# Designed miniproteins, single chains, continued (4): the designs that were tried, part 5

Each design is a single chain, and the fold is of that chain. pLDDT is the mean over its residues in the fold that is shown.

## One batch from the design tools (miniprotein)

Design m12149
Fold by ESMFold2-Fast:
Structure m12149 (fold): chain A 64 residues (1-64)
Amino acid sequence: SELKKELLEKIGEILRLIGEEFELELKLERGEISEEEAKKKLEEIKKKMKELKEEMKKIEEKLG
């Protein structure tokens, strides 16, 4: 199913973004990134996750 494949791809993208969020936290703790830069990047990650969740919900509606 094309829809099932698309859903799995979106799940993979969310998992990747979660990984980026942890990496960003680690960089902030190590002082490799400023608090301002970390906040900006975190906001972009959260925006992407929100969009992906909305897309996944639409796919789930088509499958159900």
Scores: mean pLDDT 84

Design m12150
Fold by ESMFold2-Fast:
Structure m12150 (fold): chain A 80 residues (1-80)
Amino acid sequence: ALREAEELKRRAEELLEEGERAEAAGDYARAARLYREAAELYKKAADLYESLGKLEEAKELLIKSVAAYIRAAGAEFMAA
């Protein structure tokens, strides 16, 4: 359970970085997809940390999830 949460967090960080690179290259459609995937993985990790009683880590990851969703929406707007 904890290891799964840590792996989801790491994958979310990787996707966020890939999204940032796509955005820098002007590929807003790809950036939007990557940011959305990162947001979903941060949310899954947050839910797992919460189930394990790790509330501070869960809160941090939930904030990162929301931020990634906002970035996805911005990139989707630019891609349209």
Scores: mean pLDDT 89

Design m12151
Fold by ESMFold2-Fast:
Structure m12151 (fold): chain A 88 residues (1-88)
Amino acid sequence: SPERLELQLSFLGAVAIAEVNLGDYEGAKRDAEGMIELAEQLLKEGHVLSDSTIRVLKKAADALEKAGFSETAERIRKVIEENEKLRK
């Protein structure tokens, strides 16, 4: 179950990046918000996100920040920080 949710999270992140590149900023924000919600749920349950998932999160944060969605990008970076705290 956690592994399935993490795959869904990674998929939403990849879609959000693609949507930014296509100029679909409303779609990008919606999918990034879904990604953040899944990540927050997994971290709350003690599930540590994989390095590949963190890479997708970092790319999504960078893409959203460049598109002007600094608040959403900061929320993603907070998720990355919380994941790092669970590792060490």
Scores: mean pLDDT 88

Design m12152
Fold by ESMFold2-Fast:
Structure m12152 (fold): chain A 100 residues (1-100)
Amino acid sequence: MEGAREGARAAEAGQAAAEAARAGDAEKAREGAERAEEAARRAEEAGGRAAAAGARAAAEGAREGAELAKAGKNEEGGIAAGTGAGLAAIGAGAERVAAR
């Protein structure tokens, strides 16, 4: 259950990064990437491999989103961070199913 919670936290961080990137706020998008990376580390420590993989995808998407927002590609940045957030949600769901 702990891994699934961290995966969900990464999905929330990735979604916040997507909103920040669409607004042109590269700094907040980077903060989202840092939160997703921390969630990935905690999910891995909890043995949640699916949640950790998803959380890493959220961190990578958020970092890409921040760079795209910095370049003025706000919509593309939002898509990159949002895609990562979706993968984190899938990872959290897979972890929850595996725990049943």
Scores: mean pLDDT 85

Design m12153
Fold by ESMFold2-Fast:
Structure m12153 (fold): chain A 66 residues (1-66)
Amino acid sequence: MKFVVTFSGDPAKQIGIVLSLLGNPDVSVTPVAPDTYVVTVSGDQQKANELKTWLESDPAVTVTEV
């Protein structure tokens, strides 16, 4: 599963979320702009849905499924 993730607001929040994503062995993160990342999730659909829900829980984060 693949998401485009865009951050707004506090850079410290962005760094924290990106580090959490990089620490997940099922996740690949590719920066495409200073505030925008392509997140690819390997494994099952449930893990991808849980990650999407976690990312969307933050109002500073916009997630688009691709």
Scores: mean pLDDT 80

Design m12154
Fold by ESMFold2-Fast:
Structure m12154 (fold): chain A 70 residues (1-70)
Amino acid sequence: SSKELAEKSLELGKKYYEQGRYAEAIYYYDQAIASDPSYAEAWENKAKAYEKMGRYDEAKKYYEKAKELK
């Protein structure tokens, strides 16, 4: 299902995030969002990755999107 695919993509993103591979983490968070655009946790983790990259304006935007979906 789209939900199962979103969860798998989120888990892969988190794995890359833990390795400091933020661009690859974002790629998988984007796959999770494409599978389930209402998946607040995927938007929140995307925001965290942008924050780690020092891209604070994008991080804020994606945190706000995650909050909107809760």
Scores: mean pLDDT 90

Design m12155
Fold by ESMFold2-Fast:
Order: sequence, then C-alpha cells, then structure tokens
Structure m12155 (fold): chain A 66 residues (1-66)
Amino acid sequence: SDELIAEINRLGRELRELAKKSKDPEKAKEILEEAERKATYHVTLGDYEGAKEVLEEAKKEIEKLL
C-alpha cells in the first residue's frame, strides 16, 4: 500500500540520520548497508511488510550505538 511504502521510505531516512549521529559510525554504516540490501530484496519480491521489518530491526541495532 502507499502508506506502507511511505513508512519504508521514512524508516530509511531515519536510519541514515541515526547512522550519521552514531558513536560508532563505521558499525552503524555496516548495519545500515546490510539492512538496505535485505530490504531492497524484499521490495523486489513485493514484500513491503518484510522490508519494513528488516529496517525496524536495523533501527533497534543502530539506536544501541547512539
């Protein structure tokens, strides 16, 4: 749905901003890049819910590095 796609895009923006503010930016970048690869794979399959879950898990991990 358009709402789910908007939420995925919002999560991606939030994750990029959080990674920049990280106390361990290299580790945060690694988590972000892995999550973006996995989320992209889900999107190519039309699995927007799976893409969102991948990004939400990455957000939790990056927040531990703030």
Scores: mean pLDDT 85

Design m12156
Fold by ESMFold2-Fast:
Structure m12156 (fold): chain A 66 residues (1-66)
Amino acid sequence: KAENALELGKLYDRLGLYDFAVAAYKSAIKLDPNNAEAWENLARVYEKLGDTEEAEKYRQKAEEIK
């Protein structure tokens, strides 16, 4: 479920496993594309990885989700 994938992503993010966090957040988005929290968390992880342009893209998507 999207909620479980989101929680798993948060766990990986907390552990500093950013590649696993990205995979989990993308899984959450695939299951529920309207989950703004998953998009925002994905953006934050990309920012931590130094990919500012990709992070901004995902933040914009999160803002488009109602």
Scores: mean pLDDT 82

Design m12157
Fold by ESMFold2-Fast:
Structure m12157 (fold): chain A 62 residues (1-62)
Amino acid sequence: MEKSKEIKKLFEEAIEAYKKGDLKKYEELRNKLLSSLSGVEKLVAEHELEQAIEEIKKEMEK
């Protein structure tokens, strides 16, 4: 449970960093998140991050 909360927090912080344009912070948080996961969970997290980033890009395009 504790570890799952840390993973969720890292995901949210990575998305916030990307929204703010802090790409260095985003990359650090993304790498930390993905290095904390393995197998299917890592693949799911990667896909969810990519989907969230695509949504942000669409919002920026207006």
Scores: mean pLDDT 77

Design m12158
Fold by ESMFold2-Fast:
Structure m12158 (fold): chain A 116 residues (1-116)
Amino acid sequence: PRVTVTVTKDGVTVTAIAQNPEDLEKARKLAELVAERLAPLSKEVGDIHVGIVLEGDKATIAVTTSKPLTPEQARRLMEALVEAAKEAGVKEITVRSDQPELLEAARELGVKAELS
């Protein structure tokens, strides 16, 4: 049975799904770090929703924002996600977004990027 963790901080809502019970602690830590690091950005871009699916050392992260991101904001968001993943012990990240700026920022940081 999959387990879920939801963390809310300011305008940020992170829902993390651990595919295995053994991944729950890592999923919780990742969700908390993502919410903490994105909270300041939510004051600029409005609500930020992050969906995470964690399987061992791999995470798929989907991001939606209320306002379109500027390239600078997209870079800051991606840097926050990469740092949170590193601190949580996640080795591989795939980012999903409908925003080209976020996909470009992901690619510049060496992160795999997929449309929506």
Scores: mean pLDDT 86

Design m12159
Fold by ESMFold2-Fast:
Structure m12159 (fold): chain A 92 residues (1-92)
Amino acid sequence: MKLSETEIRILEVLASADGPLSAREIAERLGKSVGTVRRHLRRLEERGLVERLADGRYRITLKGLKKLSEATGKDALQPQIDRGLELIQKAV
């Protein structure tokens, strides 16, 4: 159940974005070539971790968010943690 380092970075970028991103936008954020990012996006789509939208942009799926959490040891699925508040350990 392992993601490559580049795939983890792609999922992190998509998870932190306010909307779907093109392969070019992801490549710019990661400092990678568009071709490299497109290759990894195809692999992530095959795994159901991202979805390609009608306009050719990509969005992270719920499976992708869960996989990212497992890979990084952080919960990427908690948009509601602001109400749960165990996450509010004071940053040192």
Scores: mean pLDDT 71

Design m12160
Fold by ESMFold2-Fast:
Structure m12160 (fold): chain A 61 residues (1-61)
Amino acid sequence: HMEELRKKLKELFANPEKSTLEEILRVLGEMAGVPDEAIQEDIKRLEEARKKVEERQKKLS
């Protein structure tokens, strides 16, 4: 399990622009033993913030 998480984390760091901060936080949280519920809430909040930024950028173009 830990070896698979470590491999996945390495892939995320190799392509950070293609990977979301949410996915990185999820893997790190799982490795650290943080409750999945708390990680999911943080991920959802970051995803909503990212969508708002992307929509704002598109309207400014």
Scores: mean pLDDT 67

Design m12161
Fold by ESMFold2-Fast:
Formats: structure tokens, C-alpha cells, sequence
Structure m12161 (fold): chain A 92 residues (1-92)
């Protein structure tokens, strides 16, 4: 059922957006505590914010019934999240 699949995809994106918001706050806290370089933190936060924007756009695409566009946007968001994670590991 396309409606059930769409609901599950939207719920998954909402959870991913919440996790990205938590990650952004964590990176900001580490920078404020001097545990992460401010410039490196800014680059990581920018990637996470771009990923969040793509997930929000993916959610809108799913809500409009465009499953292909939603999947492509979610995949791009995942790639940005992975890049942010790699930068974080190298910075620590």
C-alpha cells in the first residue's frame, strides 16, 4: 500500500531530522566547551544543516506523492551526514 509506505517514509524522515537537530546541538556544545575547533565545528554544522534542509524537502516530496524525488533528496542528505561524521571523527 502506497499510503502506508509513504507514512513510514515520512515518519523515518521526521526521526532523522530530530537526530540531525540533536547532532547540531552536540557539535555546538563541544565547540563552546573548547573540545572541538570552532572552524571545524562550523563546517560540520553547515553540512548537518544542509542535510536537514534536504530531509525537510524529501518530506515535502513524499507528502506530495513524489517518492522518487523524496528518495533522491534523502540519499543526498545521508551523504552529507556521512561527510559531517567523517569530519567530526578526524577533528576529535
Amino acid sequence: DLEEKRKELIEGLERAIELLEEAIKKIEELAKAGKLDEKEAEEIIKLLEEAKKLLEEAKEAYEKGDLEKGEELAKKAGELGDEAGEKYQKAM
Scores: mean pLDDT 87

Design m12162
Fold by ESMFold2-Fast:
Structure m12162 (fold): chain A 61 residues (1-61)
Amino acid sequence: SDEEIAREIAREAGISLSTAKKVVTLLNKDPMISPGELARKVGISEAQAQIALSIYYKAKL
């Protein structure tokens, strides 16, 4: 579920659950977003965005 993906992202990327939920919402709308653009839009580091993307793709692909 999106909730479980958000919780995993929050734990692994070291970001708040509210931020992780925003990440999941953005990726559901635009799964082709770059790590840099994702990081800028939600206010996290590019490294955190890379972790979030890897978790999201594993769960959805």
Scores: mean pLDDT 88

Design m12163
Fold by ESMFold2-Fast:
Structure m12163 (fold): chain A 77 residues (1-77)
Amino acid sequence: LEESIKKLEEKLKENPDDVATLVILGLRYLEAGDYEKAVEYFEKALKLNPQAVEIRRLLAEAYRKLGDEEKADEIAA
């Protein structure tokens, strides 16, 4: 998991606007329990693709894991 994260971060350095890599990094951090990092990557991905319902759902889930129900409900709406 950690090795996978490092490889994805290297890929992102070469392609900062790679939405797919941002989403995968968010998912890896979510799986690792680093909800703050998961939120950061999902927010970046959502800014690049605002109409992506799946990214919005993932961001809401990450906020719920952080205990920020108000932010989660705001994003999910």
Scores: mean pLDDT 80

Design m12164
Fold by ESMFold2-Fast:
Structure m12164 (fold): chain A 82 residues (1-82)
Amino acid sequence: DPSLEEVFKKIEELIKEAEELLKEEDKEKLEEVKKKIEEIIKEIEELVEELLSRGGPEELKEKAKKKIEEIKEKLKKKIEEL
């Protein structure tokens, strides 16, 4: 299903974008980084729900959930360090 493949690619791109934002070292940009990552997480969650509603594999939901948790933990640690 080409549309499922497009959703998979979008999820992967959003994960990469969040990981790149987590590399920001400027304390003054931390609040902006936090807001952007929170928006990306919401978009990933919406895309995962869309994927599942269209018969996508449950295994992808677990992988996406694990990656979202990793991003959230990294963001929390980054906020605590800065």
Scores: mean pLDDT 75

Design m12165
Fold by ESMFold2-Fast:
Structure m12165 (fold): chain A 92 residues (1-92)
Amino acid sequence: VSIDDVHALLRELALAHPDREDALGVANFLSLEIGEALQAGLSIEEAIEIAVRKVEETLDYMAKKGLISEEEAERLKRLARELGRQLLARVQ
């Protein structure tokens, strides 16, 4: 699976999501982190797991700094986990 394939799949999943605007933002962040992990030689499964974790860590940091609420951070973390799970199912 190439990074271009990952980007296209995440965009497709985000566009189908009811919270499309936030899903696109999260999908773009996941795509960047997955791309870096794949270039570092990690498997697609490892890349997805690490990307979701990094997105969650960034959201927690943003909440700590008062850039978003704790409730918003938890909602966006659930969205990142959901998109990661859906992507993993598509790449098997």
Scores: mean pLDDT 88

Design m12166
Fold by ESMFold2-Fast:
Structure m12166 (fold): chain A 90 residues (1-90)
Amino acid sequence: MKELVEEVRRLLTEAARLAAEKGADHPEVIELGREAERLAERALEEAAKEAGLEGSVEEALASGDPKVVEAAREILAAVAEAGKVYEELS
């Protein structure tokens, strides 16, 4: 989980920098965003698995389990951080 969240943070920050330089609609930015989204989904799945939860990621998030909530908060923090990088560079 933690390694996946750190990779999401890295990809989102790179996407934010490229978006500021080339535009948010640039194909490379879109690809980085999609990769980050996929890894974020995997991080939430891993957290749900560690919590012993079955079903969808949406169900795991709705459960309010502390491990899943923590993973979601870390992902949201990474998104917020990337947004600030984009605002600072644009």
Scores: mean pLDDT 80

Design m12167
Fold by ESMFold2-Fast:
Order: C-alpha cells, then structure tokens, then sequence
Structure m12167 (fold): chain A 89 residues (1-89)
C-alpha cells in the first residue's frame, strides 16, 4: 500500500517536527505538527486497515498526547516505536 506507507512516513516526520517544536517551547507549532501527524496516520488506516497501521496510529496519537502534556521523554519513546514499525512495513 504505497499511499498508506507514504502517509505513515509523513505522519512520523510531522511528529518529529512536533517534538522538536515542543522541545524549543513552540507549543503552537508543536500542536500543528502533531495534528498533521494524526490526520496522516488516520488517512493511512482508512487506505490500509491493517493491525500494523492501526498500531502505528495508536502510537502517534499517544505521542501527540504526551507532547501536549509536556511529557517529551514519553513522546520520544513512542515516536521511536512508530518509526520502527513503519520501517518494518
């Protein structure tokens, strides 16, 4: 599923940007990138409803919540797990 995989990769990239923005204290940019990451991951699940895609979406949603709550260590851990799963797809 080329489009779904592309969307998942884009979701991970946006989540990385969200985490970087949050680390710099730019919460507005962090929220925007985190929202983009969630929408892209949701799009991927709609195009490719698989256990792997759903797990990646869950990790991205949890990481976005961690960023919003200021738990950047948890967000980074969840992001790395999402990156590993996307790479193995």
Amino acid sequence: KERALEDLRAAVENLEKALEAAKKGDLSKAAAYATAAQLLAMSAVLEYPSEEAEEILKLIVEAAKAIDEGDLEKAEELLEKAKELVEKM
Scores: mean pLDDT 85

Design m12168
Fold by ESMFold2-Fast:
Structure m12168 (fold): chain A 64 residues (1-64)
Amino acid sequence: SLKEKIEELKKKIEQNRKQAEMALDYLRKHNMDPEIIEELERFLKENPNATASEIFQKVKELKK
Protein backbone atom coordinates (compact mmCIF):
# COMPACT_ATOMS: atom_id res chain seq x y z
CA SER A 1 0.00 0.00 0.00
CA LEU A 2 0.96 3.65 -0.30
CA LYS A 3 1.38 3.90 3.47
CA GLU A 4 3.89 1.02 3.53
CA LYS A 5 5.90 2.62 0.71
CA ILE A 6 5.97 5.92 2.60
CA GLU A 7 7.34 4.15 5.71
CA GLU A 8 10.09 2.50 3.61
CA LEU A 9 10.99 5.86 2.06
CA LYS A 10 11.17 7.48 5.51
CA LYS A 11 13.67 4.83 6.65
CA LYS A 12 15.82 5.43 3.55
CA ILE A 13 15.67 9.19 4.13
CA GLU A 14 16.79 8.75 7.76
CA GLN A 15 19.71 6.53 6.71
CA ASN A 16 20.74 8.96 3.95
CA ARG A 17 20.51 11.91 6.36
CA LYS A 18 22.72 10.15 8.92
CA GLN A 19 25.36 9.35 6.30
CA ALA A 20 25.20 12.89 4.88
CA GLU A 21 25.67 14.32 8.39
CA MET A 22 28.65 12.00 8.92
CA ALA A 23 30.18 13.17 5.62
CA LEU A 24 29.69 16.82 6.63
CA ASP A 25 31.26 16.13 10.05
CA TYR A 26 34.21 14.43 8.34
CA LEU A 27 34.78 17.54 6.22
CA ARG A 28 34.58 19.81 9.29
CA LYS A 29 37.18 17.68 11.12
CA HIS A 30 39.55 17.82 8.12
CA ASN A 31 39.73 21.64 8.02
CA MET A 32 37.54 22.11 4.96
CA ASP A 33 37.14 25.73 3.82
CA PRO A 34 34.51 27.46 6.05
CA GLU A 35 32.69 28.82 2.97
CA ILE A 36 32.34 25.28 1.61
CA ILE A 37 31.04 24.06 4.98
CA GLU A 38 28.43 26.87 5.02
CA GLU A 39 27.29 25.96 1.49
CA LEU A 40 27.06 22.27 2.43
CA GLU A 41 25.03 23.09 5.57
CA ARG A 42 22.67 25.16 3.40
CA PHE A 43 22.47 22.38 0.80
CA LEU A 44 21.64 19.79 3.47
CA LYS A 45 18.91 22.04 4.96
CA GLU A 46 17.38 22.44 1.48
CA ASN A 47 17.85 18.75 0.63
CA PRO A 48 17.10 16.76 3.82
CA ASN A 49 17.33 13.44 1.92
CA ALA A 50 20.74 14.22 0.37
CA THR A 51 23.22 11.32 0.32
CA ALA A 52 26.90 11.33 1.34
CA SER A 53 27.77 10.99 -2.37
CA GLU A 54 25.81 14.18 -3.14
CA ILE A 55 27.66 15.99 -0.34
CA PHE A 56 31.04 15.01 -1.83
CA GLN A 57 29.82 15.89 -5.33
CA LYS A 58 28.80 19.33 -4.02
CA VAL A 59 32.31 19.75 -2.56
CA LYS A 60 33.78 19.15 -6.04
CA GLU A 61 31.35 21.68 -7.53
CA LEU A 62 32.19 24.34 -4.91
CA LYS A 63 35.96 23.82 -5.36
CA LYS A 64 35.39 24.86 -8.99
Scores: mean pLDDT 78

Design m12169
Fold by ESMFold2-Fast:
Structure m12169 (fold): chain A 68 residues (1-68)
Amino acid sequence: MKKLLLVVSDNKEEAEKLAKKLMEKYGFDDYIILLGKSLEEAKEIAKEIEKKTGKEVRIGVTPEVLLK
């Protein structure tokens, strides 16, 4: 099964750093960066991708998104 990482962030550089770290540590096959999206929007996108592709989707979030 292919694993996809969605990274939610307001900062592209921080999102790319987190994506690389999580890709290396957890063995995701691919990643998508969601800039300026809410966590709720990311959850809906994740559900749609899982439903349409059958991929396992996991969400990474940079800390600033969680402090809103």
Scores: mean pLDDT 79

Design m12170
Fold by ESMFold2-Fast:
Structure m12170 (fold): chain A 84 residues (1-84)
Amino acid sequence: MREEVTEEVRRERARILPVAEATAERLDADPSLIGPLEEMLEPAKEAFKKALEALAAGDVEKAKELAREAVRLLGEAMERFLAS
C-alpha cells in the first residue's frame, strides 16, 4: 500500500537527513568537491535504475528491496565523501 511505502520513506529520510545536511554544508564550503561526490554516487544511481526496472516488471517487493539498497548506498557514499 502507498501508506506503507510512505512510512518506509519517512524512516529512511529521517536517517539520511543529517548526513545529507553535512554533505551540503561541505559542498557550500568547497564546490570543487562536487565531481568526487558524483563519482561516489554512481553505485546508488545504478541501484535506483534496477529498482525502477523491477517496478516496471511489476515486482513491487523487489523494487522496494532495490530502493532500500539505493538509499543505503547513497548514505554510504555521502559518509565516505565526508570522511575523505
Scores: mean pLDDT 73

Design m12171
Fold by ESMFold2-Fast:
Structure m12171 (fold): chain A 64 residues (1-64)
Amino acid sequence: MPSIEKIEKLIKELEKEIKRLEEQIEELKEKGDELGASFLETVKNSVEYLKEEYKKKLEELKEE
């Protein structure tokens, strides 16, 4: 099984998680929960960082 397929699936999953976090952040902002929104923004940044790391790995595997 090619590692490429697994990484592509992970990237898609992370994209979905980022979208979910964006929706929750908007809900918290609407409620006036600035602390909760700030916490989820930190979580979102971590997920985005992980996605970029997997994306780089995918590009390396495709070049080889």
Scores: mean pLDDT 81

Design m12172
Fold by ESMFold2-Fast:
Structure m12172 (fold): chain A 70 residues (1-70)
Amino acid sequence: SREDVVRFLERLLVASGVLTPEQARKVAEAIVDLMEERGSRRPTPEEIAEKAGVSVETAQRALDALRAAS
């Protein structure tokens, strides 16, 4: 389900230590929403930052952490 994917991403981001739990939840939801809206197009740090209400730096750190976890 959508919620299962969001929770999975949130947990990875929290475990990385680069985001707060609140930031991790917002970023996880933003990534899932953008992927649903744009299909196979990779979300940019700028798109994630705008959607999640975090800095571009925070969004980039989140993407780097998810890449390292895969």
Scores: mean pLDDT 82

Design m12173
Fold by ESMFold2-Fast:
Order: sequence, then structure tokens, then C-alpha cells
Structure m12173 (fold): chain A 63 residues (1-63)
Amino acid sequence: GAMEQEKQRLLERAKALLDELLAKGKISEEERNAVLEEIERLLAQGDIEGAERLVVRTVVLYD
């Protein structure tokens, strides 16, 4: 459904942004994995807004 598609798009975007930060040396592999795990946890709970906020905060903090 539309909700599952929205979750998948956000997760794909989050992975791409985190991988870019990792490639730039701005985030460690451990930190990247911890942030991704928390995003996946929020999405599993249906908290799309919380997941989106975490992505934005991570980019602002590390980029």
C-alpha cells in the first residue's frame, strides 16, 4: 500500500544519505549502522515522522 511504499522510499533515501556520509568519512561505520537500525525500528512501529526527523538531524549533525 501507499504507507509501505512511503516507508521503503524513506529507508532507501536514509541508506543513500548515510552511505554518502560514510564515504566522506563524516560518520563511522558503527554510528551509520546504529542510526540505520533506529530508523528501521521507527519505521517498523509506523513512526514515519520520527524516522524522517532522525534522518534530517543526522545529516545536519554529521554533514
Scores: mean pLDDT 86

Design m12174
Fold by ESMFold2-Fast:
Structure m12174 (fold): chain A 117 residues (1-117)
Amino acid sequence: SFEETLEELHAYIDSIASFSEEEKEKLKRMVEETLKLLQELLARNPGLSEEEKEYLYEQVVQLLRTAIDALAEGRPLAELERGVARAIASIENPTVRAIFEELSAFLLERVREIREA
């Protein structure tokens, strides 16, 4: 569920000792805003199957975890961008791909903002 995933990702962020409390708050906002955008995009695409919705949810959660790890480890944004490009290229359904492209672009901008602050 949205709430369960949010709680799990918040707990994961809180478990990372290298993040300051301010950084943890920014990461939690990034997670919340990205998952909210996912819900809005799914609501705008009522023709998607439950399997396609679950797939998008799983891919977005995995991308969020990867972004959190990249920030924790100080990895270059370019590595995350390459990973996103590979994931997009693997999606055959054009509607699913378009939704993931919008979500990943949003998330990459949030990651950039956190790194610049």
Scores: mean pLDDT 86

Design m12175
Fold by ESMFold2-Fast:
Structure m12175 (fold): chain A 100 residues (1-100)
Amino acid sequence: SFQQQSLDRIRGYVQQMHNDPSRRDYYYDQMMGIIVQTSSQLSPDQTRDFVGQVMDIVRDILPDDDPVRVQFRNVNDMMSVMSDDQQQQYIQSMTRYVQT
């Protein structure tokens, strides 16, 4: 599926963040771009499932104290109290922060 292809690409970038930390910011930006692009094509329910699967990937690969893993834990907590529209806006805003 399109979601599975996006998840496979995200897993690759998360692995690269762990294996090549000197280029971490680049891999993070690429990952966030895929998340935003993919979520823009999904329903709210599909977006929640997709973000959950991204969090599972991050948890599998990165250590507990990794800033990206901490960020995704915080994202999940924030999204749990948001409307579907607010969740989409929040995901879009994350890409802007890493581009500035």
Scores: mean pLDDT 74

Design m12176
Fold by ESMFold2-Fast:
Structure m12176 (fold): chain A 74 residues (1-74)
Amino acid sequence: MLSDEERLEKLEEIKEETLEKLKKAKSVDEVNAIMEETSKKIKEIPPLSEELEKFIEEMQRELLGAYLKKLDEL
């Protein structure tokens, strides 16, 4: 069973990987595929604490911002 700390580390890794992939994406289809994969990965890590739930919400807002910014650049 993963600890809250291990879950947080995995979520941070998913966030960083997604932001890097978005920077390298060259089409709307590629951006959408990245976001779908990321959403599935986040759902595999259920929040066991209020702190993890808040982190996921903040992470999703940050990723949405990056997504919208990337679409404006394409």
Scores: mean pLDDT 81

Design m12177
Fold by ESMFold2-Fast:
Structure m12177 (fold): chain A 94 residues (1-94)
Amino acid sequence: MKVKGTVRVAFGARPEHAGARVTLRVYVEDEGKRLPVKEDVASALAQAGRTVRLEATVELDGVKPGSRIVAEARDEATGELLGRGEAPAVPVEK
């Protein structure tokens, strides 16, 4: 079954994150299983003292309706988790 979701992540950039490239990675979490969907679906440069906002819309086939779409914003150089967002996967009509 085809499903879609829009997930948003926001975090405050700290001084040590200034100029860091932040990438959004999206996965589906279904019954405790983590399935990678897409990596690097959105990216931004962090500016100290600013809120970074990232958004991704994903469409998936073969995923159960009600599965949770999870996005993690990470520093590309360090792998540090900077922000996390979640959204429900909803069925796409024909």
Scores: mean pLDDT 72

Design m12178
Fold by ESMFold2-Fast:
Structure m12178 (fold): chain A 95 residues (1-95)
Amino acid sequence: MLSVKNPERALAEARLLVEETPAQIEELKKRLEEAEELEKEGKYKEAEKLRMVALSTAGLWLAALDLALEMTTDPELREKLAEYRKELEELIKRA
């Protein structure tokens, strides 16, 4: 959770999310593709487990992005956070 009592720390955490989120989006895409390949191989149980773990992790990141959007007023950070949130939400919805 971002610190509501320290604006400087909250801003630093928002910046960290902007830096880390692209890698998290790529990891989610990769894990979803791996799950699809496992399913094509008939490994349905393994595919389901991988998909569920990936989606759970993405859900936690989505919640962090939502909190950062409520706590930051920086227009550049808000724009990037909103774009990443939308991309993650669409990936989760399609999975």
Scores: mean pLDDT 81

Design m12179
Fold by ESMFold2-Fast:
Structure m12179 (fold): chain A 64 residues (1-64)
Amino acid sequence: MKTTYVLTNKRVDESKISERLKAVKAQDGDVYTEHELNLEGEPLDKYYLYRFEDYEFVSKTEVK
């Protein structure tokens, strides 16, 4: 599986995530990870794992 990373300092409305992730051309079976940034712009240990099938959002899992 291919993994892409996006860094953000705020949570994104889940209804907008699929549109945003389709824009990065996530493929069937691809995994997308989104890391929250601290105030210094560094990624936190906590991130979100997104899975897609046929370019549609399937699942979101919080990883610590």
Scores: mean pLDDT 55

Design m12180
Fold by ESMFold2-Fast:
Structure m12180 (fold): chain A 79 residues (1-79)
Amino acid sequence: LLEEAEKLAAEGDKAYQAGDLETALKKLLEGARLAEEAGDLLLAAQLYAGAARIYKELGEEEKAEELLKRAKELYAEAA
C-alpha cells in the first residue's frame, strides 16, 4: 500500500511536469487513497492538497475546496 502510494505520487508529479493534468490528478488521488489506507496520513494530506491544486487549475473550485478540507483534517490527525 504505502510503496504503491509513493509510486503513484511520483507518477503524478511526473505527469504534472509534463502538463498532463488529467493523469496527474488521477495518480495523486489514487495515491492519496492508498496512503490513507496505509495509515500515512501526512502523505495522504500532501497528495490530496496536490490534487486540489490541480482541480483549481482546471476551474473545479468546489472539488478543490472539498479536497483541501480533507487534507486539513488528515494533517490534524497526523499530529
Scores: mean pLDDT 83

Design m12181
Fold by ESMFold2-Fast:
Structure m12181 (fold): chain A 73 residues (1-73)
Amino acid sequence: MEEEVEEIIKNPEKVKELIQLLRDSTDPATQARALEMLRKAAEKNPEVKKIIQEELKKSTDPGFQRLLEEILK
């Protein structure tokens, strides 16, 4: 997890892949892992936070919007 978070910080494009995984996942463990990785990456890199904010603006799913808002706190 921490090694994967560092990779995302170095390559913000990986953030979009994790956001897609979070949206499409039906496995609670996978969803929780993606959420935690996105949260840690957003804390370390403002570019990651910006990508998450853009996805939040584009989302029409209230449940998914709530998950993205939790990452940004």
Scores: mean pLDDT 77

Design m12182
Fold by ESMFold2-Fast:
Structure m12182 (fold): chain A 72 residues (1-72)
Amino acid sequence: SKEEELKKKLREAISRQVALEIDRIGLTYEMELAEEKGDEATLERFKARLADTDVQLANTQKEIEKIEKELK
């Protein structure tokens, strides 16, 4: 059914959100280490990756909200 397909997509979107949040935590930790060491090149690389991860998290959250609205 449409409801079963939406629930599957919701579970997949939530799994992606969790994976992205874990990546975000790891990036934040790596940025702190790079800053402590004064490694500006590494810090800038991780800042760029964090910005991309934040965009992906925002898009995944919008997908989750859209699916949840369709299920209500």
Scores: mean pLDDT 88

Design m12183
Fold by ESMFold2-Fast:
Structure m12183 (fold): chain A 76 residues (1-76)
Amino acid sequence: SVEYLSEEEIKKIEEEILKEAEEVFGLSEEEKELLRKALEALKNQDREAYEKYMLELFKLRGDEEAIAEFKALMAK
């Protein structure tokens, strides 16, 4: 699980997520900033901040389906 990962391992995962998001989704600078903040929250084990930034990212994209799916995932 993420809490057993070293800071170096978390950074590598973060870099891969950002690279994939840039390549697949064509994120704007504002969207990338929100994703970076969400990943930083994950590194700090701040689930509430992570949820906040991810929801703001999906809202900025106007992706209502992603918002609904993410809320359902987080509510588990």
Scores: mean pLDDT 72

